# Ledger of designs, part 53: designed miniproteins, single chains, continued (3)

Each design is a single chain, and the fold is of that chain. pLDDT is the mean over its residues in the fold that is shown.

## One batch from the design tools (miniprotein)

Design m9814
Fold by ESMFold2-Fast:
Structure m9814 (fold): chain A 66 residues (1-66)
Amino acid sequence: SKEEEFMTEVSLLLQENAAQLSPQQIREFSALVNEQLDKLRAGELSPEQAIEIVRSKLDQLVAQSS
């Protein structure tokens, strides 16, 4: 499913990057993930678009943590 494709990628991104993020940044990322998941379920985004949005945010958060 589209939801499974999106959440599988989110899980992998968190496994690779969570150790570099503060608890506040994890909460911020999770909030964005939930927002994109809702849009994906509503048919407003493709899985590829949702993944691009959350990956971009994760890259930004990791850069802030360096």
Scores: mean pLDDT 86

Design m9815
Fold by ESMFold2-Fast:
Order: sequence, then C-alpha cells, then structure tokens
Structure m9815 (fold): chain A 99 residues (1-99)
Amino acid sequence: MEEALKKIIEILNKMKELVERYDELTPEQARKELLKLYQEIFDIVDESDFPDEVKNKIKRIIGETFAEVYRALDAGDKQAAIEAINRGIEEIKKVVEES
C-alpha cells in the first residue's frame, strides 16, 4: 500500500517538473510526456493492493488533475497547473489514509 502511494506521488512530482520546463518543450512533446505519466500512474494503481473502491477514487482524482493541468497549461498558467497537481496529491493521500 505505502509503496504504491509513494510511486504515485513520485510521478506527480515528475509532472510538476514537466510543468516547470513546459516552455522548453513543443506542445506535441509536452502532451506525449504528460500522457506517459498518466499511463504510468494508472498502471501502478491497477497493480497495487488497494481495494477496488480506492483504485476507482484515485483514478478519478488523477483524471481530474490531468484535465485541470491541461486547461491551465493551455491558458499559459503554470502556477494553476502546479496547484492542481498539489491538490491531487493531497486528495490521493486522504483517500489512501482514510481507507
């Protein structure tokens, strides 16, 4: 349980690093890297020992976080993208800790 949560948070922190260097990437490169991170989190969740209810809640939070990050980056707002990722991390921690 703790190892899966730790890995998910590590990937979300990589997403924050990607947001910070977004201006160094083409939109195509940035989208490809974001989709790769999204897929990696989903794979970790699916392979985890979390109950199905917890897996579904994490997947929902991740989907909402990625949608918010895409909207923020399309608007040129890196700060909003980072805040969305930080909210996602805290919501996932809460779901896992309250399980």
Scores: mean pLDDT 83

Design m9816
Fold by ESMFold2-Fast:
Structure m9816 (fold): chain A 77 residues (1-77)
Amino acid sequence: MKGTVVLTKLSEKKVRATFTNNDTGESATRELELPVSFKELAEKLKEALKENPESPLKITNVTETETSITVDYESVE
């Protein structure tokens, strides 16, 4: 299973998350309040990309812009 999450910055503590399932082509959008700042979330996701070899849900790519974070992931099982 492969998917993409796009986190669009609404404020430093709030994002709009769009989840796309690459197997079905369906997407779902919801607003999320962040426990950390948008920049700190981006840095944590980049760290997870490096430190996630044994996870059944593997982050394969993280792309940061000034207004969005795009996360590509796949299930390894």
Scores: mean pLDDT 74

Design m9817
Fold by ESMFold2-Fast:
Structure m9817 (fold): chain A 86 residues (1-86)
Amino acid sequence: SHMERQAKLIQEGEDLRAKALEMRKQGAQISEQAEVLFQAAAGLYDQAIEAARRDVDRGERLLAEARRSFRRAYDELARAQAQRQA
C-alpha cells in the first residue's frame, strides 16, 4: 500500500533523526566537525520526513541522502576518537 510505504518511511526518518541528534550530543565532546555533520544529517532527515508526506519517492531519495550524511558523520567521529587514543 502507498500509505503503508509512506508511514514506514516517516517512522524510519523520525527514528534516524533522533539517533542523529543523540550522536551529535556524544560527538560534540570529541569532534566539532562530527557535531556539525550529525546536525546536518538530522536536518536532512527532517527534510525527508516532510517530503514523504507529499511525495513518497522524493522522501525516499532524501532519506537515502540523510543516511549517507549520517554515515559520513559516524566515520568522522570514529576517526577523531582513534586520533585522540593515539
Scores: mean pLDDT 85

Design m9818
Fold by ESMFold2-Fast:
Structure m9818 (fold): chain A 62 residues (1-62)
Amino acid sequence: SSMEKKLKIEKEGQKKLGEVVEEARKLIEEALKQGRSLAEEVARKYQKEADEIHKETQEKLA
């Protein structure tokens, strides 16, 4: 029937849209994970520099 054909087309369209949305979500999650890793590496680098300056200052004051 024409109604059954319409429902099938709508259901297939909804499934394809859902698949596209899910793929986009995975890509966003991966990009955010990579961004967090980079931020953590930058933070660690500057913390080590600060710690070294602090240590050198303490050694000069001793």
Scores: mean pLDDT 81

Design m9819
Fold by ESMFold2-Fast:
Structure m9819 (fold): chain A 85 residues (1-85)
Amino acid sequence: MLSLEEIEKLEELLNKLIEAIKNKDEEKAKEILEELKSLAPEKFHEKLEELEKLIEEKKYKEALKVVIEMSTELGIERLKNIILG
């Protein structure tokens, strides 16, 4: 299980990524995405690679959907930590 500290850090980065995507700021989105790749567990890497491709293709609505999916999964991990940890 991810620690609460790791989940908080990933949640902060995902929120920054959402704002960068909403602003269509490809450079900032890529910077945040690289930081996410360095910190996120392997199970998120496939979605992070999909996000990078969508951002490069300027498919920002599709990119936001992937971020929401990742955010939902992190929310579940947070609840597991609170209830089971």
Scores: mean pLDDT 81

Design m9820
Fold by ESMFold2-Fast:
Structure m9820 (fold): chain A 68 residues (1-68)
Amino acid sequence: MDLIKRETDLGVELIKAAVDAVVSRKLGDKKAQKEALARAYEYSARISELLGDKASAEKNRELAEKYR
């Protein structure tokens, strides 16, 4: 169903962003690391919003903006 697919897709994208952040850090690519962290927090915010946790969603959006 569409809702389950949306939650699953966001979870997969969060995992990808987290892996990218670790790999970029290992390679010393500070720009790629910041971009990956920004994506990870953005997807975390969207997942929190879908779960009705508005406080966590807002906090993760602020962290995403900080790393852009």
Scores: mean pLDDT 77

Design m9821
Fold by ESMFold2-Fast:
Structure m9821 (fold): chain A 63 residues (1-63)
Amino acid sequence: DRLDKLKAENAYVAQKVKEKIEALNNDPSLSEKQKQELIEKEIKKAEKTIKDYQQLNQQLLSR
């Protein structure tokens, strides 16, 4: 599960994404396909954010 991978890298960001996904899944106005597309976008945004944080942290801690 991509969420488990995100949680291992950044638990805080993963938790925020999980809350957003649960909100989308509980929205009765969205079709199953729309939910999947929106969830995929949120996961991709989180993956990018974590990667950006990791890069920044590596630069800050480099020597």
Scores: mean pLDDT 77

Design m9822
Fold by ESMFold2-Fast:
Structure m9822 (fold): chain A 95 residues (1-95)
Amino acid sequence: MSKMEQLFEQSKTMSVQQIGDMLSQLRDEIIDEYKKTKDVKLFLEKKDQFMDLAQRILDWAQQNLSDSDVTQVQSYVLSSIDSLDDEYLKLVNSQ
């Protein structure tokens, strides 16, 4: 099972705060790895995997959590995606 699949399964037993913390940590790991390696291909692959994971968590949340909890999960997802998109824009502008 991939790291992303493991995190998705674990998210089903997490609180909303724990989901937010996990997404933020994963985002930071992706950005930090890129800063160390400068591997553009790896960064884009990890970003795509993060986007897929975030969407699956949100889809699960919409089916299983309250509307207020779904709104919180959506907020955490958008915040993490914005950070990854900002890093991607810096990458593109450096070429």
Scores: mean pLDDT 84

Design m9823
Fold by ESMFold2-Fast:
Structure m9823 (fold): chain A 59 residues (1-59)
Amino acid sequence: GVFEELASEEAREEAEKLYKRGDELLKSDDIQSINQGIGLKLRAIGILVQSALEAERAR
């Protein structure tokens, strides 16, 4: 998406790591682990959005 295209390489790498950790937690049968996995994926999206906004402010 637009945010991913505007985000820095560093932000994309960090977001990818968090997203992969979230996927591992979502493989659990425990609802608490599933909720934590969802939270990590949302945090990854937040990192991409923040990086994209910082790039846009630089113009």
Scores: mean pLDDT 78

Design m9824
Fold by ESMFold2-Fast:
Structure m9824 (fold): chain A 64 residues (1-64)
Amino acid sequence: ALSPEQLAALLAYLRGQARASGLSEAEVDEVIARARAAADAHGNDMTAVLTAASEAIRALLERR
């Protein structure tokens, strides 16, 4: 499980990755909200956070 500090760093990294993928700021916020929800549901599990963020980015790109 990630510490709160490690989670904050991972979420900052994922925000950067979402922006680099060409998502709008509103879509980036949706990715981060999904990642945070996964962290809350799975006790800051890194795999759950990464999976949720990756799925959100893919879904938002497919939605275009």
Scores: mean pLDDT 84

Design m9825
Fold by ESMFold2-Fast:
Structure m9825 (fold): chain A 70 residues (1-70)
Amino acid sequence: MQEEIDKVIKEGEEEEKRLVERATKEYSGNSPEAQQAAVELARGMARVYLEQKLKEKIDEIKKSLEEKLS
């Protein structure tokens, strides 16, 4: 249970790193302000992705627990 959640979190952290790295590269020729905005956007996108994946996994766990408690 915790192991599965830890895996999702780790995958989310790796995805955030990739998105931030890509944003930095794509905006490397732009102003520092534009680079910062791109990084913030990338981090926001990664957060939404992680939240969606965690919600799906938590919903599965909750359903399993409800079946055991019923």
Scores: mean pLDDT 77

Design m9826
Fold by ESMFold2-Fast:
Structure m9826 (fold): chain A 72 residues (1-72)
Amino acid sequence: SSMAQQLQQELLATQEEIRDLFARYRQAALAGQDTSELEERIREAIRRAQEIADQLRSLGLTPPTVVLVAQS
């Protein structure tokens, strides 16, 4: 359904946001900077991804696993 396609796209976008946040976290950590704000943003993005995945399951779909990756 259109709703399922929108939720799937939103989940993928949220996973990309999580990857970007981890890249920023890595850069800040290597520079010896405070990472508290990035850690909070990562936690919130993961929570949102989980909620979207749960919505997809309620529509009878198997959502992709949330993959957490940090860039070099």
Scores: mean pLDDT 79

Design m9827
Fold by ESMFold2-Fast:
Structure m9827 (fold): chain A 61 residues (1-61)
Amino acid sequence: SAAARERLFLEAFLRYALEHAESVEQFRKAADTVLADFRARHPEMVAYAEELLARALAELE
């Protein structure tokens, strides 16, 4: 589905950002930019985006 493809793309992007972040704060700032755009364009995907962010932040811990 289109939603599943959007989710996979977001996961790939967050993974890329995670690899280049030197700190949790840097990652959060980069992720917030992407999430702000996603919330504006895909309100139905917000829950998925927030879940992916939470998982990525857990990886940094």
Scores: mean pLDDT 72

Design m9828
Fold by ESMFold2-Fast:
Structure m9828 (fold): chain A 80 residues (1-80)
Amino acid sequence: SEKELALLKTAVEELLAIARELGVEDAFERREIRSVEEGEETLRELERVMRELYEKMSPEEQARFEALLAELQARLAALA
């Protein structure tokens, strides 16, 4: 649905904003999201890359990432 596609685009944009705050935006390939399936695929790829980066982070960077992720989850829950 159009609403579902809009929510997926918002989630991807917010995850990319987190990557930018952590200085790792360049690790993510920007893709056009034209369908729900493409949005879900993009989110899975972002999750995979973020998990790999998290394993290479310092404890301080991990704490910052966890805080930003918790804020994102709270915002998305309010929209759902």
Scores: mean pLDDT 74

Design m9829
Fold by ESMFold2-Fast:
Structure m9829 (fold): chain A 55 residues (1-55)
Amino acid sequence: SEEAIRELARLLGMSEENARTAVALIAEDPRFIPLFAKEGRVSEERIRELVERAL
């Protein structure tokens, strides 16, 4: 959903376009979740939830 992408962009401090790229990367390899969580200072669970809602 677009709302999940906007929320992910806000939490990670990036553009919506970059957030869509992040969702695609995580969907291909979930090992990226801890990297984005650390960068955004958010929980891995929250990143996973938003990625699932964005797909």
Scores: mean pLDDT 82

Design m9830
Fold by ESMFold2-Fast:
Structure m9830 (fold): chain A 76 residues (1-76)
Amino acid sequence: IDVAALAADLAATSVADIKAGLEQALEATKKAAEAGKLTPEKAEQLIAELDALEPVAPAEAHPIIEELKKVLEEAK
């Protein structure tokens, strides 16, 4: 899944939609990690995409982005 592209697209709509999109991405990421489908390389790529997204994301979305990064770091 392209989390950064999805979140950037939702940024044109509303803060609530951005948060909802990130929450969906968080659940999808947790599911992928549990299924063993998340490789260290993919996790690093997604963390880099989230790092690029965080400065342009609304403050209300930052806690979800940080939680996503934690899940990805634990999956490595």
Scores: mean pLDDT 74

Design m9831
Fold by ESMFold2-Fast:
Structure m9831 (fold): chain A 77 residues (1-77)
Amino acid sequence: MITEKDIELWEKAIRALEEGRVEEALRYLEEANPELARAFREMLAEARSEAERELAIGITEGMARLPLGVEEAIKRH
């Protein structure tokens, strides 16, 4: 199960992504979800335009939100 420390890191990563702080988001993701951090780095490396970079950020933000949403749903139900 995701720990409270992991949830805090996920929330910080999501906030950093929303604010366009990609490097900070990567640091938080490296601690909370190294696999997602690796995938995000690969997407950024392949991005050839600002639009592709924004898409990579959006996809990563969505993936980071999924575990946090599931944890909150479990706590409420």
Scores: mean pLDDT 72

Design m9832
Fold by ESMFold2-Fast:
Structure m9832 (fold): chain A 77 residues (1-77)
Amino acid sequence: SAVDARLEALLARVEALLAEAGRLDSPEAAQIAALLRELRATLEGLLASDLPEAEKEAQLDSLELVVEFLEARLAAL
């Protein structure tokens, strides 16, 4: 589905940000990495779930905003 494709794309983005955070070797980057790992688990759970597509989409929209926030915080380090 289009929603599952968006979830997979966001998961790939989280994986890329985790790799970037690991390269920075700072306490702040480590905290962001911990939040990104929790987001990864949430995204994997949504992909595996049998929730209605509308419910997945609503959660995905919120998770995309959180990822954008963490990406901006990581870029500021």
Scores: mean pLDDT 89

Design m9833
Fold by ESMFold2-Fast:
Structure m9833 (fold): chain A 86 residues (1-86)
Amino acid sequence: DLESRLRELARQIAEAAQAGDFDRVRELAREMLDLLVSAGYSKREAIELAYRRILDELNKLVREGKLSVDQRIRALGVVRDALERA
């Protein structure tokens, strides 16, 4: 279902961020945006939902010591750029 697919994409984005694979972060963020738009959300709603979902997952990894603050900042910059320019 939509929720399971969004959860899996957020997990993959987090893993890509941990690996420093920012091209993959960009690709997956755009995939999440496309999924939300296809599910009936407006582009604006889809951008906000995707960004919030990814932000929450990355923040969780930082709290768990699995991602550095610098990696989170870089990943979120890539995500924001990908979503706003899609």
Scores: mean pLDDT 87

Design m9834
Fold by ESMFold2-Fast:
Structure m9834 (fold): chain A 85 residues (1-85)
Amino acid sequence: DELKELQKEGLILAMAYVLKTGDEEEKELAKKYFEKLTAKLGLNEEEKKKLEEEAEKLAKELSVEELEERLEELHKKLLELTKLE
């Protein structure tokens, strides 16, 4: 499912962005939200852990600008897939 894969990518990028730019409270809130969203997507513990590790890796390796560009590209892909007109 292409949409589900894009949703997973969105969770990774959004978490990476908050881990890189957020304060300690924002990071804690984001981790709780990530837990709820991964559960809602039906991900098991290994899948969730892989997404967490990827988000931490991207937060470490990519600049804020690179994360913003990837989030923008993902947003455009999601809009195209959900476009009704």
Scores: mean pLDDT 79

Design m9835
Fold by ESMFold2-Fast:
Structure m9835 (fold): chain A 92 residues (1-92)
Amino acid sequence: KKLIEEARKLEKTDPLKARQLYLDGVAELIEKGEWHPEAVVGMRDELTLPLTAHYLEKVAAENPELADSYRRLAAAVYRKLGNTKKADELLA
């Protein structure tokens, strides 16, 4: 939650950094086993989790300035789903 709190403080002065901290903070919560609704598009259904990870990967490719943060979040979701190889590929 600390990264998300820091992001809120930067929203008006550095919106790009604020978004990066939001994404990284949510990824950290998932990595710690704390699944958070704001981590993705609010879809937590078992059927949508694989699509959500794929969506985040696509968004990373389309947003180069935030690509590392989106890839980290996608990797965290893939690991939560048991797809460790895909997670490792995204972070390589």
Scores: mean pLDDT 69

Design m9836
Fold by ESMFold2-Fast:
Structure m9836 (fold): chain A 59 residues (1-59)
Amino acid sequence: SMEERAREWLETWRELLRQDPALADALGRRYAGISGAELLEDPERAIAKLLAAQEAAQA
C-alpha cells in the first residue's frame, strides 16, 4: 500500500540519519537550525521540514 511504501521510505531515511549522527546534525543545523538529536526525535516531521526547506532552496 502507499502507507507501507511511505513507512519503508521513512525507515530508510531514519536509519541513514541514525547511522550517521554527524550527517543528522549537519542537516538539522543547515536546514532547520536544530540538532541531530532533535531531528531524530520526530523523524517524520523532521524529514518533512527538511524536504520543504530543500525544495524552497532549489526554487
Scores: mean pLDDT 65

Design m9837
Fold by ESMFold2-Fast:
Structure m9837 (fold): chain A 86 residues (1-86)
Amino acid sequence: SEEELEELLRKVEALQRKILSTGKELDPEEKAELEQIYEEVLREMKRLGVDPSKIKRLEEAKSKDQMFLITVLSAALEELLLKLRG
């Protein structure tokens, strides 16, 4: 739902702010949360028929550093929200 995607975006933004404010890497619990968000976003992109090239970009981002993954997840969530809003 739109509310669920907005909550995921809020969580991603909170993780980003924590890294930027503390200068430290995510702890194991925060890494697990980021992993869960990634799986949920990937599932929603596939369910809503998002372009395969955009799905591939998100999958490739997972193999890079966590800040890059957060950036790509934020963009994907904003795009999913726009698609649901019309």
Scores: mean pLDDT 81

Design m9838
Fold by ESMFold2-Fast:
Structure m9838 (fold): chain A 95 residues (1-95)
Amino acid sequence: MSAEEVRKLGEEIVKVLESTKDAKEAAEKAKKIAEEFGLKAEVKEFETDKGRVYVVIAEIDGKEVGIAVASEDPELNAKGIEITRAMWEKLAEEL
């Protein structure tokens, strides 16, 4: 995958997380975007004391990478969006 493709994919995923109110729907939309870019992706669910967290994992260049983090808890969701953005910036720099 090229650095430009990684940048575009990351921007689309972050935008979906910021614009989608339901955490599960946000994660499913992020998975769909990754699949449209030709990646294999899955949504994993984790229950925490503050609420459910959804992590989207995709295979990029033979490695399993977390590509989106969303939560039903607003504080965890905000942190998940920051983690998502930072991860996509790092992926673009490594390519």
Scores: mean pLDDT 82

Design m9839
Fold by ESMFold2-Fast:
Structure m9839 (fold): chain A 98 residues (1-98)
Amino acid sequence: MRPLTGEEGAALLRPKPELLKLLQKTLQTDAETYTLGTILNAIGKYLEDNGLFDPEDPSIVDVSDSELGKILGVDRFDTRDIQALAERVLKNSEVIEE
């Protein structure tokens, strides 16, 4: 998959209902469309708010028992692999070309 930063990061995404609810709660907004960068930042805030970082390696997050893990279909991921996280976000969103 192409890197989702730069030109693609400027596109608006409509998250699927489960991801949308998580983003609205995390960002305290009723917005239905977001840039990829905003979604990634909101995920980072969610991880901090819920204490999901591995205490031995803060770059690793365990989401196996969280709503985010259920939405993205993963148990753990590396926050340094922003492209893999972005790919999971895109699978759970529609690109809005308006």
Scores: mean pLDDT 75

Design m9840
Fold by ESMFold2-Fast:
Structure m9840 (fold): chain A 120 residues (1-120)
Amino acid sequence: SMEELKEEIQKLIDELRKIGDELVAIVARYDPAGAEELRKVLDELIKFIQEAIENPDLPVEEIRKKFSELYKKLLEVFNRVLDALRAAGAPQEEMDRVRELFNKILELAKKIEDLLIKLS
């Protein structure tokens, strides 16, 4: 049902928030400015997802376009953050954890995108 799909998306949003909070917390120890920038892009992503759930008339093309723009922003911010963490002397284990968390964020965002398109 449409309600079950919305509940599945909400569960994925909750997981995205949790993984995002973990990522931002690690980044903030080395790059507070980059952590704030990551938080802003993640918040923009979550806000768009919530708007898309509430607006089923939103075209698939607009959903794809907005996710594409947000993926690009996330990658640009993440690359700058990764460089800043290296410069700040972050241990390799924390660099690996940050990459793992970021990859999980991208996987969750893609699952949410696919479910939103099914709702349209």
Scores: mean pLDDT 90

Design m9841
Fold by ESMFold2-Fast:
Structure m9841 (fold): chain A 90 residues (1-90)
Amino acid sequence: KLEKIKKANDYFVEALLLAAQERPEEEIEEKIEKAVEYLEGGEELKEALKELIKDILENNTKEQIELMAEMIKNGDPEKGKKLVEEAKKK
């Protein structure tokens, strides 16, 4: 179970970095789909991850996005939760 979560995080990080680099939407969606697959999620989770990436891109610099990606990739759930909560602050 933990290994699948780690792989999902890795694919989400790749999607986030590709989005920050303004890569084609098709490349970004491929990584999101793989993350959703490892989490055994459906379309609802896919849309949630797309919206999260969009919010991160709109509210953060490329440098901040790279730092977020590094923290998520390290698999620290506590740091990941704090980043999501900070990104959701109004």
Scores: mean pLDDT 72

Design m9842
Fold by ESMFold2-Fast:
Structure m9842 (fold): chain A 84 residues (1-84)
Amino acid sequence: KKREEAQEEAYKVYLEAEEAIKSSKAASKAAQEALKNAYNELVNAMLKIPAASNDQEFNEAVKALEKAKEKFDKAKKALELALE
């Protein structure tokens, strides 16, 4: 249950991130680079969830995903501001 819910959430966040990257084509170069960097951190955090072999690793992976999502959200907001 706990692991399955986290994997579903991670997958949804991943799909949203992919769409945001594709939409960033018209944005400033700096905003695009920030979003791509945040996306890479998000993908790496997402991959740690299914790789976790115990509860400690799973909890660490979930925390990493939350932090990566926060960074991605900030980068996405900066992109929105850069588009005026």
Scores: mean pLDDT 74

Design m9843
Fold by ESMFold2-Fast:
Order: structure tokens, then C-alpha cells, then sequence
Structure m9843 (fold): chain A 75 residues (1-75)
């Protein structure tokens, strides 16, 4: 669960960066992955997952997004 959550969060971060950089071809995939991440978070909260794990996933998504945006700016 935690590893899957972190991987999905990073994937959402990467896809959101691509959408914001103008790659509309991944918009539908980004929306689908965001929905999957939201559903996974909801289930984990219902199961009593510690908030620290949820915060780690949010941070992973943000860091991945910022890293991809920075790479594009440097290229």
C-alpha cells in the first residue's frame, strides 16, 4: 500500500508537470491517475493509515512535479 501510494503520487506529479508544460496528450491519463490516487488516499484514511504516510505521498508528488518543471526550464 505505502509503496504503491508513493509510486502513484510520483506518477501524478510527472503527468501534471507535462500537462502544465502544454502536453495535452497526457491530460486524460493525468486525470485518471489523479482519481486513482484520490481513491487510494480515501481507502487508506478509512483504514487508519498514519497522517505521516499521507504527507510523505503529497511531498513526493510535489517534489516530482517541481523537479520535472525545473528540468524543462533548464532544457
Amino acid sequence: MKEELLEKAKEVGRLMARVHLGDESVLEEARRKQKELGEMLTEMIKQGTPMEVLEEAEEAAKETYEREMAKAAAA
Scores: mean pLDDT 80

Design m9844
Fold by ESMFold2-Fast:
Structure m9844 (fold): chain A 83 residues (1-83)
Amino acid sequence: MMKELEKRAEETAKEEAAYLKEKLNLSDEETEILYKILLEAYKVFARRLPEEQKTRSVSTEELHLGSLAEGEKKTKKELEELK
């Protein structure tokens, strides 16, 4: 769901902004600006994902192609980890 992706991006941006605020001693305004920049970056990243087309019409073919590539990579890694 889009709400999950948005919430995750927002939480990640908040966490990083808060961490940098404490580490770099940023002001509240600087932290808010940094949070917005991080949130925008995460939103752009999410928009680049094929699955992001859920707002218009889910592209099953595009999602399937991405899943196949990931599946093959995971299978090789799984064989490596199988003990």
Scores: mean pLDDT 62

Design m9845
Fold by ESMFold2-Fast:
Structure m9845 (fold): chain A 67 residues (1-67)
Amino acid sequence: MEEQARAIEEAAKEAGATAGAAGGASAGMLYVDSNQAPPEADAEKAGEAVAAGGASAEQARLATLHG
C-alpha cells in the first residue's frame, strides 16, 4: 500500500511540478509585475493559474488516498 502510494505520489509530484511550474511561474511573474500596483485583472489571472496547478495536484492526492 505505502509503496504504491509513494509511486503514485512521485508520479503526481512530477505531473504537479510540471503543471505547478507552468501555472506557478505564470502566476509568480504576474504577481511580481503586479506587486507594484494592485491590478485586479492580473491577480485574477494569477489566481486561476495557481488554482489550475493546485487542483491537479490535489486530484492526484485524492486518487492516492482512494487507491
Scores: mean pLDDT 53

Design m9846
Fold by ESMFold2-Fast:
Structure m9846 (fold): chain A 74 residues (1-74)
Amino acid sequence: SMEEQAEKLKEEVLKKVEEIAKTESEDKAFRKAMGLLMEFRDELERLGFSEEEIEKYVVELAKEIGKILKEAMA
């Protein structure tokens, strides 16, 4: 389903962010994470999600990215 594809994309982004957080400086990790979030948004649009659905997924993923970066940089 589209929902399964969105969840898979989210998991792939979070895995990449965890790797970035371990290997990059805080500023570089933030910039790369923002790039991944933008790519995620574009992929959801390609899959046919509505703007409202994309916004909800992006907000959720952004919160999870923020938690990973905060924990890794503490």
Scores: mean pLDDT 85

Design m9847
Fold by ESMFold2-Fast:
Structure m9847 (fold): chain A 61 residues (1-61)
Amino acid sequence: MPSLRESALEYAELMAESRQLSEEERQALFDRIMEVVDRYGEDNTEAVEREIRRVVAETLS
C-alpha cells in the first residue's frame, strides 16, 4: 500500500468497476493514470491525486 502508483491504480480500478467500464476503457484509464504518476513523480502526491481525480472524472463523463 505505500506506493502512490499502487494506490492510484487501486482507486482507478474501483472507479472502473463502479462505472462498469469495458476492458479497453479500463486499460486506457490505467495507462493515463500511470502516465500522470510518471509525469509528476511520487514526490508530488497532492498534484498527482488531483490530476488522477480529473482524469477519472473525464473518463466517466
Scores: mean pLDDT 74

Design m9848
Fold by ESMFold2-Fast:
Structure m9848 (fold): chain A 100 residues (1-100)
Amino acid sequence: MKIINYSAVLGPISNPEELVEELLKLRPDIFEKKDTIYSDEAIAAIAAYVYKQTGSKREAFKYLFELLKKYYPNASDEEIYNYAIPIVLSLDEAIKYFDL
């Protein structure tokens, strides 16, 4: 069981909120406790969920980068990269923490 299809994930993610809605259905407590779907904890949970579904830290990073650009439209690519790197490095721990 390996990465299924890179092309499907690399297409324009028409709404990153679709995966957020799926995660909300599975783990509503993550978002309710933070009073926002874009808290650091919720963002980490979303990235971990993408990693679990795709089996790829690269795909999780790409998804997270696009999500963060939507959340912080005025941020530079370097700022988004620096924010995303710690999250991507901790994805295996995040899966355990969020019980995904």
Scores: mean pLDDT 64

Design m9849
Fold by ESMFold2-Fast:
Structure m9849 (fold): chain A 57 residues (1-57)
Amino acid sequence: MGEGLILSETEVRVGPSNEILEAKYLGDGLAAGVNPETGEGALVTGRIGERGPAQWI
């Protein structure tokens, strides 16, 4: 597990490189982001504008 930040309903930031991924906000403080170059997914838990745990999928 790492750290992430839900920037908006369509964007998340995930560490360690502070990479911004295109995301889908799923509700209840959960967003799923995808790296467009690798296809790897990340799940970020938190409220919009707040840091929370991130899990790579």
Scores: mean pLDDT 70

